# Ledger of designs, part 91: designed miniproteins, single chains, continued (2)

Each design is a single chain, and the fold is of that chain. pLDDT is the mean over its residues in the fold that is shown.

## One batch from the design tools (miniprotein)

Design m7150
Fold by ESMFold2-Fast:
Structure m7150 (fold): chain A 99 residues (1-99)
Amino acid sequence: SMDIQKKIDDMMAQIADMMRQFGKYYPTASDSDRARALMFRSMVRHVIHMMRNFPNSAQIRQILRNTRDAVKATRKIMSLMNDKDIQQFLDQFRKLLQQ
């Protein structure tokens, strides 16, 4: 849906801003949707591994295992995350970048 795509784009923009702030690589607008989705998949896997109590973590792990298409996996994961969940994810990701 358009709402999910906007939610993905907004979250990816915040991740890109954090990556730039900490001098890390992040795929730009000229990179493929697949490259951004693969990076997001890796980030989600890392965050949920560190956060045992992350909302819907069991379902997110199942999506990461069973959905090989990174773009589809990203959309499924984002459909499970409300604004509070996104903020919690971004806060934890920021902590990982500071280490």
Scores: mean pLDDT 74

Design m7151
Fold by ESMFold2-Fast:
Structure m7151 (fold): chain A 84 residues (1-84)
Amino acid sequence: MEAEKLADELVRALQAGDWDRAMEILKKIIDSEDWKENLRVAIRKAKEAGLAGNLYSVFKKYYEENPSEKRKEALKLIEEELGV
């Protein structure tokens, strides 16, 4: 239930072009205990909405501005799920 809520909020932010809100939601996903599963749900919903490229661009910028080992793993997971 929490994974679906975070994913839906992320999709809405991406659709609105609200990159600051999208980064805030991504931070909440990455800071969660089940972050890998929550991120996979978010990636799936973004793909279904045609926003996969927008998600990748926002997360790549988030990682470049705020690098960490965990965010590097998250970026790799996004790239693997999107086939990039």
Scores: mean pLDDT 83

Design m7152
Fold by ESMFold2-Fast:
Structure m7152 (fold): chain A 63 residues (1-63)
Amino acid sequence: SAAQALVDLRIALEQAGVSVDSVAPELVAAAEALQPAVEELGKTFTGEGREVVIAALREVAKR
């Protein structure tokens, strides 16, 4: 599901060393912008799709 994909993305970002607390507003904005893509990925979620979204979120989260 899309909700599970978002949770997995958050966990993967934390494991990659991104402090969610320090970048939470930017992560929320990025997640909302990617909502349609996450919804689609949630139906046929794969490792490749997850990594693409994680990379995009990390770019938005980092200054």
Scores: mean pLDDT 59

Design m7153
Fold by ESMFold2-Fast:
Structure m7153 (fold): chain A 99 residues (1-99)
Amino acid sequence: FEEAEEKLKKAEEYIEKAEKTKDKEEALKLLEEAGKYIQEAMALIASELLQLHNITEDAEGVVPLERPLTEEEKKKLKELEKRAEELIRRGQELKAKLE
């Protein structure tokens, strides 16, 4: 999840910059960039989950995992999803104010 976490961090930085600027055009550009990083982070999370699911189902030459995620990994996934949702909400709220 390290790469997804880094993407969400970049998205947060862009949203913070968008919230601080009074230039509507600059704010919208920053929100667009933030949206790209959120999409990349969510795609990475989905890809990692899909790979774990395939490993547990595909017994052909691969030792299946008893549990696809540890409790710590499940907690981290929940934290990343919650962070992505919060960033999306913040971006949508700012965009609504600018429109």
Scores: mean pLDDT 70

Design m7154
Fold by ESMFold2-Fast:
Structure m7154 (fold): chain A 73 residues (1-73)
Amino acid sequence: MEEDFKRILENAKKLLEEGDYDIASLTLAMAYVAAKSQGREELAEKFRKALDAVASGNTEEAIKLLDEIIEEL
């Protein structure tokens, strides 16, 4: 459900802002798996890009990507 993804992404953004990168990465990975299992390929790809940004240490890009996804939900 859109509302559930929005809540998860808002929480992931907060974790990134607080420097809890490991928990944020886990949260985004779970969101990615959920989107894939629901057949939401475009949404899953967006979550993967955000996760990749976190993994590369580009926190600003990750937060920007999450904001863009949240606005579309």
Scores: mean pLDDT 81

Design m7155
Fold by ESMFold2-Fast:
Structure m7155 (fold): chain A 96 residues (1-96)
Amino acid sequence: LEERFRARAEALAAEYRREGRLEAAEALEIAMRAYLNPDDEAARAAGEAFVARLEPDAERALAGDAEARERVLEALEGVAAFARLYEEAQRELAAA
């Protein structure tokens, strides 16, 4: 189950990287790592650092900076993709 979820997440992150969507790929990988290693302090710290790095861009996006807005939306897309893949995995498990 975790192997199938990991494979799907890794495949999607690789697609994001091929498209030049690096923020989406990084967000997805960080979310996946935190989920698979919930007691890994390094994974938690990486997630916190990623969010802290986006805070200035979020403030700039709210002030009307289009480039900052695109970066924040890309990161949110990566997180949304993780949530979608997780829900799909849960539905498959429930149906088995």
Scores: mean pLDDT 79

Design m7156
Fold by ESMFold2-Fast:
Structure m7156 (fold): chain A 79 residues (1-79)
Amino acid sequence: LPQATMEELLAHARALAAAGEEVAMAAAASAEDPSVVAIAVVARSEEALRAALPEVEEAAREALAAGFAGVEVRREVLP
């Protein structure tokens, strides 16, 4: 995984959602702690966000299986 801050991942996911993605997810190794995976999820509705939770959980499990020490998740709904 590339390294990124949570703010960079949120900005990227927000841009994808603004461009028409119902749900956008971006993941990278945390720039502050590369042993942790940061996952940002931005959705256009609360329903879309809830529907995406199983995919986020799977991404988190895959990160832990790959040897990362932890996962940080930030979730946001666009106004």
Scores: mean pLDDT 81

Design m7157
Fold by ESMFold2-Fast:
Structure m7157 (fold): chain A 76 residues (1-76)
Amino acid sequence: MKVRRATVKAPEPLPDGIYKGTVTVDGKKYEATVVVRDGVATAVFQSDAEDGTKVTVEFEVDGKKYVLDATLTHQG
């Protein structure tokens, strides 16, 4: 499997940090590490999904659950 990234703007100001999350690709769930920096959330996970694939990123910050739609970018 290749290391894949999905990047999306956070819906509200989130503290910079590293969180555990899940990415859903074509109905399959993958464990992901979600890195938040400057209001941008980047989910890092392993998948053979192609660039442009739509994904759903789920993670929790301060007891609040976030569900964000993102697209896989061309980042090897």
Scores: mean pLDDT 77

Design m7158
Fold by ESMFold2-Fast:
Structure m7158 (fold): chain A 86 residues (1-86)
Amino acid sequence: MKEEAIEALKKAIELVKKSNLDPETKQRILEHLKRAIEAVEKGDYEAALRAVTEALQIALDSPQVSDEFKEALLEARDLLGRALEA
């Protein structure tokens, strides 16, 4: 689960970099996703889940966010939620 969550987060980061989002929105989302990866690496799944949720909220406010990007974030959130309950 930890490795799968990191891979989902890395996929989301690459999708953000390739997106047509404005630079400010890209930077805000990337900052939260990087914090999520760092939290997962420390085993702090609660902090990671918060960071992913913050990134998802920013993405949902952006009309140019792709369904693939949303799917990657939802997958990461679900994996982190399962790890937190284990």
Scores: mean pLDDT 79

Design m7159
Fold by ESMFold2-Fast:
Structure m7159 (fold): chain A 76 residues (1-76)
Amino acid sequence: MPKTEDDKLLVMAGKEAKGPDKEIGEAMARMIITVLALKETGGGASPEELKEAARKLAEESSDKEASETVLKLLEP
């Protein structure tokens, strides 16, 4: 389960992705998600491990809308 602070950042990423500028909002959301995934994995993870960590954090989020938005950003 993400810590309260990490969950708040994930919710913020979801809000940024839905902002008025989609390109900037999605870029900011991806940056936040990447930082959270790096923190979760201790920074030495492969791209696949980072994506899995980000997916798990999104699925375990307290905010279902933010979870859905982040999961969509992680799709190819």
Scores: mean pLDDT 75

Design m7160
Fold by ESMFold2-Fast:
Structure m7160 (fold): chain A 64 residues (1-64)
Amino acid sequence: REEAERRVEEAARRHIAGEPISLDQVRALDLHEVSGLSLGNVAGILRISVSTVRYRIRKAKELL
């Protein structure tokens, strides 16, 4: 939805600006919130654990 797209764009801009938001957090947020992929599918794409994906998305949403 529009809110998710706006959050991903803001996270990407902050990452480029050197803020404490990683590219992995931006990518996880985009794949899960905008593309609607499950946490398992996102974990497979990013090659990290499901718990790490969940934690990164949670932290990104708390910052945005």
Scores: mean pLDDT 73

Design m7161
Fold by ESMFold2-Fast:
Structure m7161 (fold): chain A 76 residues (1-76)
Amino acid sequence: PSEEEARRVVEEAVRLDEELTGIKASEEEIEEAVELAARDPAVFRQVEVQLRARRLEAEGRVDEARELMREAIAEA
């Protein structure tokens, strides 16, 4: 994946996580995640799955979010 694609999914995941938890990720953590996701397709996949899982959690579909994360870990 490109750095632009990695940044998009990481920033969206971090934003949604902050909305759900109230905890802000540091700029350092965001930049590290972007670099890792851009370099490693498996990491990109994990961040994309995390974003989808956070979306499901925001919709109250917590069990589906958990299953999605379990499957992603097993496929990694």
Scores: mean pLDDT 74

Design m7162
Fold by ESMFold2-Fast:
Structure m7162 (fold): chain A 94 residues (1-94)
Amino acid sequence: MAEVLEIRKLATLEVDGKTVELWAVLMRDERRGGKAVGALVATIYDDDGTVLATQLVHRVEADSVEEARALIEKHLPQAIDEAIRLAKEGKVPA
């Protein structure tokens, strides 16, 4: 079981007429000795606001929430590049 500790929007980008939002989600899993799990999630919207894709672009696991947050921040540039690539390709994973 995981407890959601934080959900934070890190970036909003416009790519080829689409809106891309990048979100950080921090969770703690008490069943795994209180390990922290961080996720970077990209949500891509078309020009009318319809969700085209929601994609996990990066996941981290750490012994503390602070370490997981630092890892998310370290990988943010790579996650932004991946989200832009997904928006440009226009491929919704089936």
Scores: mean pLDDT 77

Design m7163
Fold by ESMFold2-Fast:
Structure m7163 (fold): chain A 80 residues (1-80)
Amino acid sequence: MEKEALEKVRDIILKYAPKELQEPLKELIDKLIKNGKLTPEEEKKLKELLKKIYESLSEEQKAKLAEELRKLAEEFNAKL
């Protein structure tokens, strides 16, 4: 379930990410899925990328992203 959840989170965030941030985001999340963990440096980089993506969004896009992530969390809570 964790791997499936991370893949869905990745896909949701990539829909809202600027093109230039999509590849580094995908690489870091794919490493997290493959290895189960990131190095401290990679975790910091992931947090910075997520912050940049969030700050690049309009208020409408932020609301849509939050709603999609909320629905995903509800889906996985129902399956757990």
Scores: mean pLDDT 77

Design m7164
Fold by ESMFold2-Fast:
Structure m7164 (fold): chain A 71 residues (1-71)
Amino acid sequence: ERTVELVRQRGEEEGDRIAEEYGAEMTAKDPAFAELVEKARADPELHEVLRRMAGAYDGERKKAEYERLKA
């Protein structure tokens, strides 16, 4: 069924986008993180780790932003 596969493809694209944004933000805070981001582009295993970290970080950030807006 193509609908299920399309949803998975969209999820992968969104995950990659979040990972890129996370990498850019972390690099702004710590320039050494840029080296990890560059390695992740060549290493699928590191890329998956970065993608998972980005997802968790995005969730934490949304919670923090929500609390700040309520204050």
Scores: mean pLDDT 69

Design m7165
Fold by ESMFold2-Fast:
Structure m7165 (fold): chain A 65 residues (1-65)
Amino acid sequence: MKVTSETALGIMMIGGSTLGLELISLSGKKVTVKVGDVDEDDLRRAKEELEQLAKLAGKELIFEE
């Protein structure tokens, strides 16, 4: 399904907060998310979900510890 870049970014911000991740930076080409103290399985799932949303938005996703 096609989604707008704005819609995908909005979902990514909400999803990141729900999964215990902090959105650090949102630029025209990149999205940077800080990884908090989260379970390894939750972290892997969150990365997969956010990576798919970043691809739909046409942006590069970066994770920081």
Scores: mean pLDDT 62

Design m7166
Fold by ESMFold2-Fast:
Structure m7166 (fold): chain A 106 residues (1-106)
Amino acid sequence: MVEEALELLRKARELARQARDESRGLSSDSSSFADRGVRHLDLAIEHARRGDLDGAIRHARRAAYYLYLGKKKSDSSGNSKSVDLLDKAMELVERAVGLLRRAAGR
């Protein structure tokens, strides 16, 4: 479960990075929120690797929040590609959180 969650978080991070780059010059807010999401995904991955599942869940949830804000700003700017990338990233984060919660006995 933790290894599967790590793979999902890494894939979500890559999609969030793509969304950040697609938002450059179109929406500074969307790009900024996507970047914050990437940073929290990096922290979630680091916490999960060291067995801090509670820290991993907290940072993954914070990442999902920033990716949601980035999606709202991308939608407002008409950037459908960033919306799709952020939607996929958020789905992977939600699945990873579910796996981490089960690994933590929740």
Scores: mean pLDDT 88

Design m7167
Fold by ESMFold2-Fast:
Structure m7167 (fold): chain A 84 residues (1-84)
Amino acid sequence: MSLETREQNLELFESVFGEVKEKPSKTCKSLAESLLKTVKKDPKQLEAFKNLKKADIKALYRFVYNITRDDHCAKLTTYYILTK
């Protein structure tokens, strides 16, 4: 992603979930990287990532939570996807 897109996504994420100061675990980072590769391969999903809204951030978190089944890991995974 461009630097400007990353800054917008970071501000949007922080408006929903607050600041993330923790470094994600290797497991959460690996999951985020796998999901990010899947999203980046779909042109429709890649375009959606350029124009995210708060509802989209919440939907992404819910999707990740259904995989991780852990709130902390789901937040860190979502944060990592949005800021990469």
Scores: mean pLDDT 72

Design m7168
Fold by ESMFold2-Fast:
Structure m7168 (fold): chain A 76 residues (1-76)
Amino acid sequence: DADVARLRELLDRIARLAKESGDEELAAATVPQAEATKAQLPAIVAGLSPEERAAALAHLEGLVAFLEELVRKSKA
């Protein structure tokens, strides 16, 4: 399932970026949530319509972009 694979990739990126942010509180909140969601992905995706899958992908892509900007600012 391509959607499961893509969502898993995005969740892995979110967890990595949260750790890279240097924000221990953000990492503590985000990493367990990402890992829990990743474990449930096949069941979640099976219950989603094509529109809901597209929305989930767009949402996580936006979150990755937000966290990448946050990491960039933390390095300045």
Scores: mean pLDDT 81

Design m7169
Fold by ESMFold2-Fast:
Structure m7169 (fold): chain A 82 residues (1-82)
Amino acid sequence: MVKGAEETGRILVERAREKGELTVDEIGEILEENAEKMGEDGARALSGGLLEVMDKNKQREKLTAEQLEEGVKLGIERLKES
């Protein structure tokens, strides 16, 4: 589960770097595509980290590669502590 969440996080950041940013819909699609690899705990932790960065930056529609990287790190840290 941790490895699946880390891999999904890398995919999110890589796509955001290619496009400049990802919309919430694009983020949701990638999370759904990788849900089985992440497991429920991994998906929840990663989504939680991303939502926290969105709240911090007052963003509801899109995240930059840097913001996604921050959110992914937060999610993975929480998953490792659980």
Scores: mean pLDDT 80

Design m7170
Fold by ESMFold2-Fast:
Structure m7170 (fold): chain A 89 residues (1-89)
Amino acid sequence: MSEELRKNAREQLEAARRALDAGDLDTAGLHVAGALNNARELLKLGDYETALEIAQEALEQAQRLQRAGHPGAPQLIEMAQKIIEEAKK
């Protein structure tokens, strides 16, 4: 179960990075949100280490979205920061 979530989250982050590099902010935002949803499920399963890793990468990508002017970026940043805080406990 957690292995599939880890794999999916990493695939989402890779897709988001490629979309950001291509200037497709909407697609990038959707994939960042997908990775953060997988990270939250990993937290519920007790996989704090992977949830932290995924959330930190998603935060970096969400900050890139914010600098590019994407209106959804503040919410993605907030989600990532909350997951990072919970994973460090």
Scores: mean pLDDT 88

Design m7171
Fold by ESMFold2-Fast:
Structure m7171 (fold): chain A 98 residues (1-98)
Amino acid sequence: DELKKEIIEQAKKYEEELKGKETEPWSDEEREKAKIGLEAGYAVLLLEEGKNEKEAEKRLEEIAKELKLSKEQVYEIGKETKPIAELHLKLVEEALKE
């Protein structure tokens, strides 16, 4: 459960960076936790849109196995990080338009 909190906290730190706010320097471990949080958020976003549900479900399962968490715990992480994943996707789409 501590790992769940750490992943959410690092994803929120990444959200502040995406908003152009100054953040403390990242460790490699913190970056990896933020990345996992975003991937969980993307999976929850897909499930809520009713698109690629099987792939999204499989990704939540893969993250759960990797972190030794339940699929439910990963889903809870993704619910918290979904808005960050949405922001990241929007910024990537805007960057691709140059």
Scores: mean pLDDT 79

Design m7172
Fold by ESMFold2-Fast:
Structure m7172 (fold): chain A 107 residues (1-107)
Amino acid sequence: MLEEIEELLREAIELAKKLGNKIAVIGLDQALKAVEHLKEGNLLEAEISLGLARISLSVLKLIGAPKEVIEAMDLVINGVEHALKGDYEKALEDVRKAIELLKKLLS
């Protein structure tokens, strides 16, 4: 369900905040907005927010962010892309994998 993806993205945002990675927080917030727009049927706005999340991932790569943060953001973007296509099972799997990568950095 889209609501489960939203809750997982909120958890990912809190983990990124704990890591002090402001760019990851911005990108994850845009991914959350994409899912919120999708839930409302606003497909264009969902794609725009997803595009902004992709820009955040590009910035993370340019500044040499930790590999796990880059991999987690890539998984979140792939998860939101799956959700836009109606593949919620793959979306949940990808976002859960992203959360585990972010948790690993806090351990």
Scores: mean pLDDT 90

Design m7173
Fold by ESMFold2-Fast:
Order: structure tokens, then sequence, then C-alpha cells
Structure m7173 (fold): chain A 74 residues (1-74)
């Protein structure tokens, strides 16, 4: 079950990133989770989901848009 395996991996990575973000205070927990999911979907070639999750990450962490150095690959 390829999709289920990928989903479990994405969920695990996003949860770890969210928890780390919440603890560190550098980025919101939700922003960190969405950013991690975007990166995972990028690695899987899921362009539409990558863009969706990167957009959600920016909405929860505005610095990623206005003053941040991060940008999604073209």
Amino acid sequence: MEEEERRREIERVSEEAGRAGEVSGVISGEGARYLAEGVMYDRLGEEEKKEEYYKKAKEHEPSLTSGGRWAPPP
C-alpha cells in the first residue's frame, strides 16, 4: 500500500516538525507541520499538494512570505 506508507511517513515527519517548532518558538507548530508536509510532497513529485501545503505554511508563518528567505522550487 504505497499511498498509505507515504502518508504515514509524511504524518510522522510533520508531527515531529510541528512539535519541534512549538518547543523552539522559531516557527509556529502548525507552520512547521505544513512546511514539512510540503517538502515531503515535493520529494514525491506531488506538485499540487506541495503548493497547497507551502501556501498553508506561509499563512501560519507570514515571515516565510514577507521577510523569509524560504521559497518553494519552481
Scores: mean pLDDT 64

Design m7174
Fold by ESMFold2-Fast:
Structure m7174 (fold): chain A 72 residues (1-72)
Amino acid sequence: MADTFALMLTREGEGAAKSEDGEKDTQEIIDYLKKQAEDSKKLGNDDAAKAYERALDGVQEVLEKVRKERES
């Protein structure tokens, strides 16, 4: 379940990041995922925290790649 959830969140963020209109929306998703990961850790929900952290890493990598492609 956690793997499917992380994949879904990462895919959503990747879709947003690919759009030039979605760069800001992708940053908001990153901020949201950071908060959810922290909140999940505080609640002791380690599976959810790991899922949010994996999605966060994936979305950040896609955002950085898109930004580098646009600047390069």
Scores: mean pLDDT 70

Design m7175
Fold by ESMFold2-Fast:
Structure m7175 (fold): chain A 61 residues (1-61)
Amino acid sequence: MIDEWIERLKKNPSLLLDLIKEVLKNGEDISVIKEVVTILYNNGYINGGQVGQAYGIIDNY
């Protein structure tokens, strides 16, 4: 799951927020989303602003 999301998001990082919303709708664990966001940020695929937006969606869920 995580590796599949990382591969998709490496090709199109703009899908990150859409995927987070979809995962939350499906009742997936927040920890999985946080792990994906952390991996993408640490590897330079997303910036701190995108991390903040992702966590904002999680916190408002």
Scores: mean pLDDT 74

Design m7176
Fold by ESMFold2-Fast:
Structure m7176 (fold): chain A 67 residues (1-67)
Amino acid sequence: DFQKRFDLDGNGALDGNVADFVREFQRSQGLNVDGIAGPETLAALGRLVKPSMLDDIAQKLKDAADA
């Protein structure tokens, strides 16, 4: 159960979470879903590290510093 894995340590079971994250990432990118961080998965991850979330966080911090 996904919920029980998350609740166990707040982050879930370490290995289980890592495998699930890799599989979900692979599925979202249209890669072969095997739960292994191979060259294709790493290449896709490096290409898809978007600064969108970092930009939003940086803007929020800037606003907090000004106010």
Scores: mean pLDDT 57

Design m7177
Fold by ESMFold2-Fast:
Structure m7177 (fold): chain A 80 residues (1-80)
Amino acid sequence: ATATVVSKDELKDDDEYAVFKNGKFQGVYSGAVAKTLTGDDVRFLKLEKGKTINPDELDDLGKKAMTMKPGDKIEFTEFK
């Protein structure tokens, strides 16, 4: 499965995003909540609809996202 790195300006209030701060998973937040988070160390990932990240990959995925730009896609293991 893939997740797309999105910028703060691309956050939609009613959509959900996996949020990372300094490479650490913070949670899945609505775009409205995610917009309140500040810092150049924050990353937002839009997941494919109906896909979830494997909890064991969360910190590694977050560290990878810190090196990426908005629009970049990250592959992750779907949690089943």
Scores: mean pLDDT 77

Design m7178
Fold by ESMFold2-Fast:
Structure m7178 (fold): chain A 79 residues (1-79)
Amino acid sequence: SSQLTEESIKEALVRMAVAIADLMASKGKYKEALEFLENILKKLKSNDPAALERAAELAEKAGDKEKAKEYRKKAEEAK
């Protein structure tokens, strides 16, 4: 069905977004990596637990401990 195809594409896009965010983070751009990943997750309306856990790690490294806590909670709820 088209819905299953759209889900597969969405999952692939989320994984690509995490990979791009990880590349940005490897260059010390934690805040930009977080903002990029957040924008993709919002646009795709994704609650992927692995992506949310990575957003939490990026938030911690960017110095936003409150946002990191929020993303860890969202990741736990999405499991």
Scores: mean pLDDT 85

Design m7179
Fold by ESMFold2-Fast:
Parts: sequence; C-alpha cells; structure tokens
Structure m7179 (fold): chain A 80 residues (1-80)
Amino acid sequence: SEAEELIREAERYVDRAQEALRRGDYRTALEYAKKGVEYALKAVKLAETLEEILRAIGVLLSAIGLAFEAALKLGEKAVL
C-alpha cells in the first residue's frame, strides 16, 4: 500500500539519521530525522489498518527522538 511505501521511506531516513549521529554529523542527522517525521506523518494519514497505523506511529516516535537528540548535540557542539 502507499502507507507501507511511506513507512519504508521513513524507516530509511531514521536509519540515515542514526548513521549521521554515529559519525557526529548532527546537522545531517537532524535533517534526516525531520524527513523521517514527515514521511511517518504521511503514512499515518494514509494508513488503512491498525497494524499500519501502529508501525507508522512507531517510526514517527523514533524519528522525533532522533531529531531531539541531534538538536541537543548540535547545540552542545556549537559551544565548543
């Protein structure tokens, strides 16, 4: 379904955000995390089953957490 494609896209951005965080590239991590949020929100809107809704929400929460972590670390790095 379209929701499944959007969930997969959001998962890819979450993975890229995690890799960027690992490298210390907090700006890129924040950008990927934001895209993950955008795709996950679109997936929630198009989700037709409870399973799709729950999966989309799960990815959304992961993306929000990564965006928050990246933003905090970016702020900390700026004071170095």
Scores: mean pLDDT 85

Design m7180
Fold by ESMFold2-Fast:
Structure m7180 (fold): chain A 66 residues (1-66)
Amino acid sequence: NSAQILAEKAGVSVGTIKKIAPTVNEANPSEEDIKAVKEFLLKKFSEEEVKEILTEAGLGASEELL
């Protein structure tokens, strides 16, 4: 699921991802949660790497919202 993929790529626990983005595994995750994940990943990764990680997690379309 999205939280597990994000956790593996970011090197954090699934619980950490769910704390910053509790709706990330829902069919329609909130834009606020998607933004929070993007901001979190941008602390460690480039914009290109973040786009790739979000795509792998099934959140690739959310990159277009920001």
Scores: mean pLDDT 75

Design m7181
Fold by ESMFold2-Fast:
Structure m7181 (fold): chain A 96 residues (1-96)
Amino acid sequence: SMAAEKQELIDEFLAEMTSDPDALVARLRQERALDPEEQAKVREERYARYQMLLELRDEILARVKAQHGEWAADSAEANLATIEERVAAYEAERAG
């Protein structure tokens, strides 16, 4: 269902936000090791997911606050603001 898909997307977002630095570095290194076609697919999938997160911003913040408290919601809000800037930059790059 759409509700289950939204919850999975939110859970994935929170997992990424709370990942340790070593896990993040390992993921980036793994992505860099992919062939150019697979790197492009991973990047496209990431930005599509970012767009979905931005569309669900208010729902994400409400759920995070209810499930994990106000500090987690503030952290999520800051991260979503960064994602919004990156999506805008990515779309501008693709349009140019």
Scores: mean pLDDT 78

Design m7182
Fold by ESMFold2-Fast:
Structure m7182 (fold): chain A 59 residues (1-59)
Amino acid sequence: MLDELRRELAGASPRARRAELLATELGPDATARKIAEELGVSPATVRRNLREANALLES
């Protein structure tokens, strides 16, 4: 689960990787705002980081 996601994200920046892993840990209630609070960044930064991670997870 998390270890597989971690492997898929190996090419992502550390910030993008951490944002995606945290979103996975929080499950369906994960919001950009909640992730931003946990990481100490803005929600806009989280959305950018998640886009980066998703580009790597596309297949």
Scores: mean pLDDT 70

Design m7183
Fold by ESMFold2-Fast:
Structure m7183 (fold): chain A 84 residues (1-84)
Amino acid sequence: SAEEEELKRRVDEALAKLDAAAQRVRATGEDPPEEEVKELEEIARWLLEEGREYVLDRTLSRVAAIKGASEEEREAARARLLAE
């Protein structure tokens, strides 16, 4: 649906914002201002509440690509995170 496509797009945009902030910290060695940290925490909370399943699937796919994780390891991680 259009609503599901919009949600997926918002999840991708939110993850990109978190990645950009992390890259800036790595490049500068400086922590972001408290106001920006709070904004990033709100983005993370929204992702957990509204985009949980989409975020989980994208995050596990990304981690699997980096670590070479097995399908069983992905399923175990998914179950663990959903239980938290």
Scores: mean pLDDT 67

Design m7184
Fold by ESMFold2-Fast:
Structure m7184 (fold): chain A 87 residues (1-87)
Amino acid sequence: LEALRKAWEERRKQRDEELTKALNDFDYYLLQIFVYEGKITPEFAEREGIEVDESLSLEEIKKKLQDSMKKAFDLIWDRIEERQRAR
């Protein structure tokens, strides 16, 4: 039963890493939009450790924000469904 326990722990860790990445991507691209809109100064962003990627267009940032938000939502919803089925 050690193999089943390890497989379960590994699967849970992978899902946690995917969710963490999706949430980090969402936060990152949301902050990029705020910098682009001038709500956050580049100087403030540097001070707070917010990485500004000037290579991305506003349209690309918005698409990445939408994609990361959808990914995070789907992962959170999957977790809720699993918990409901487990009771």
Scores: mean pLDDT 72

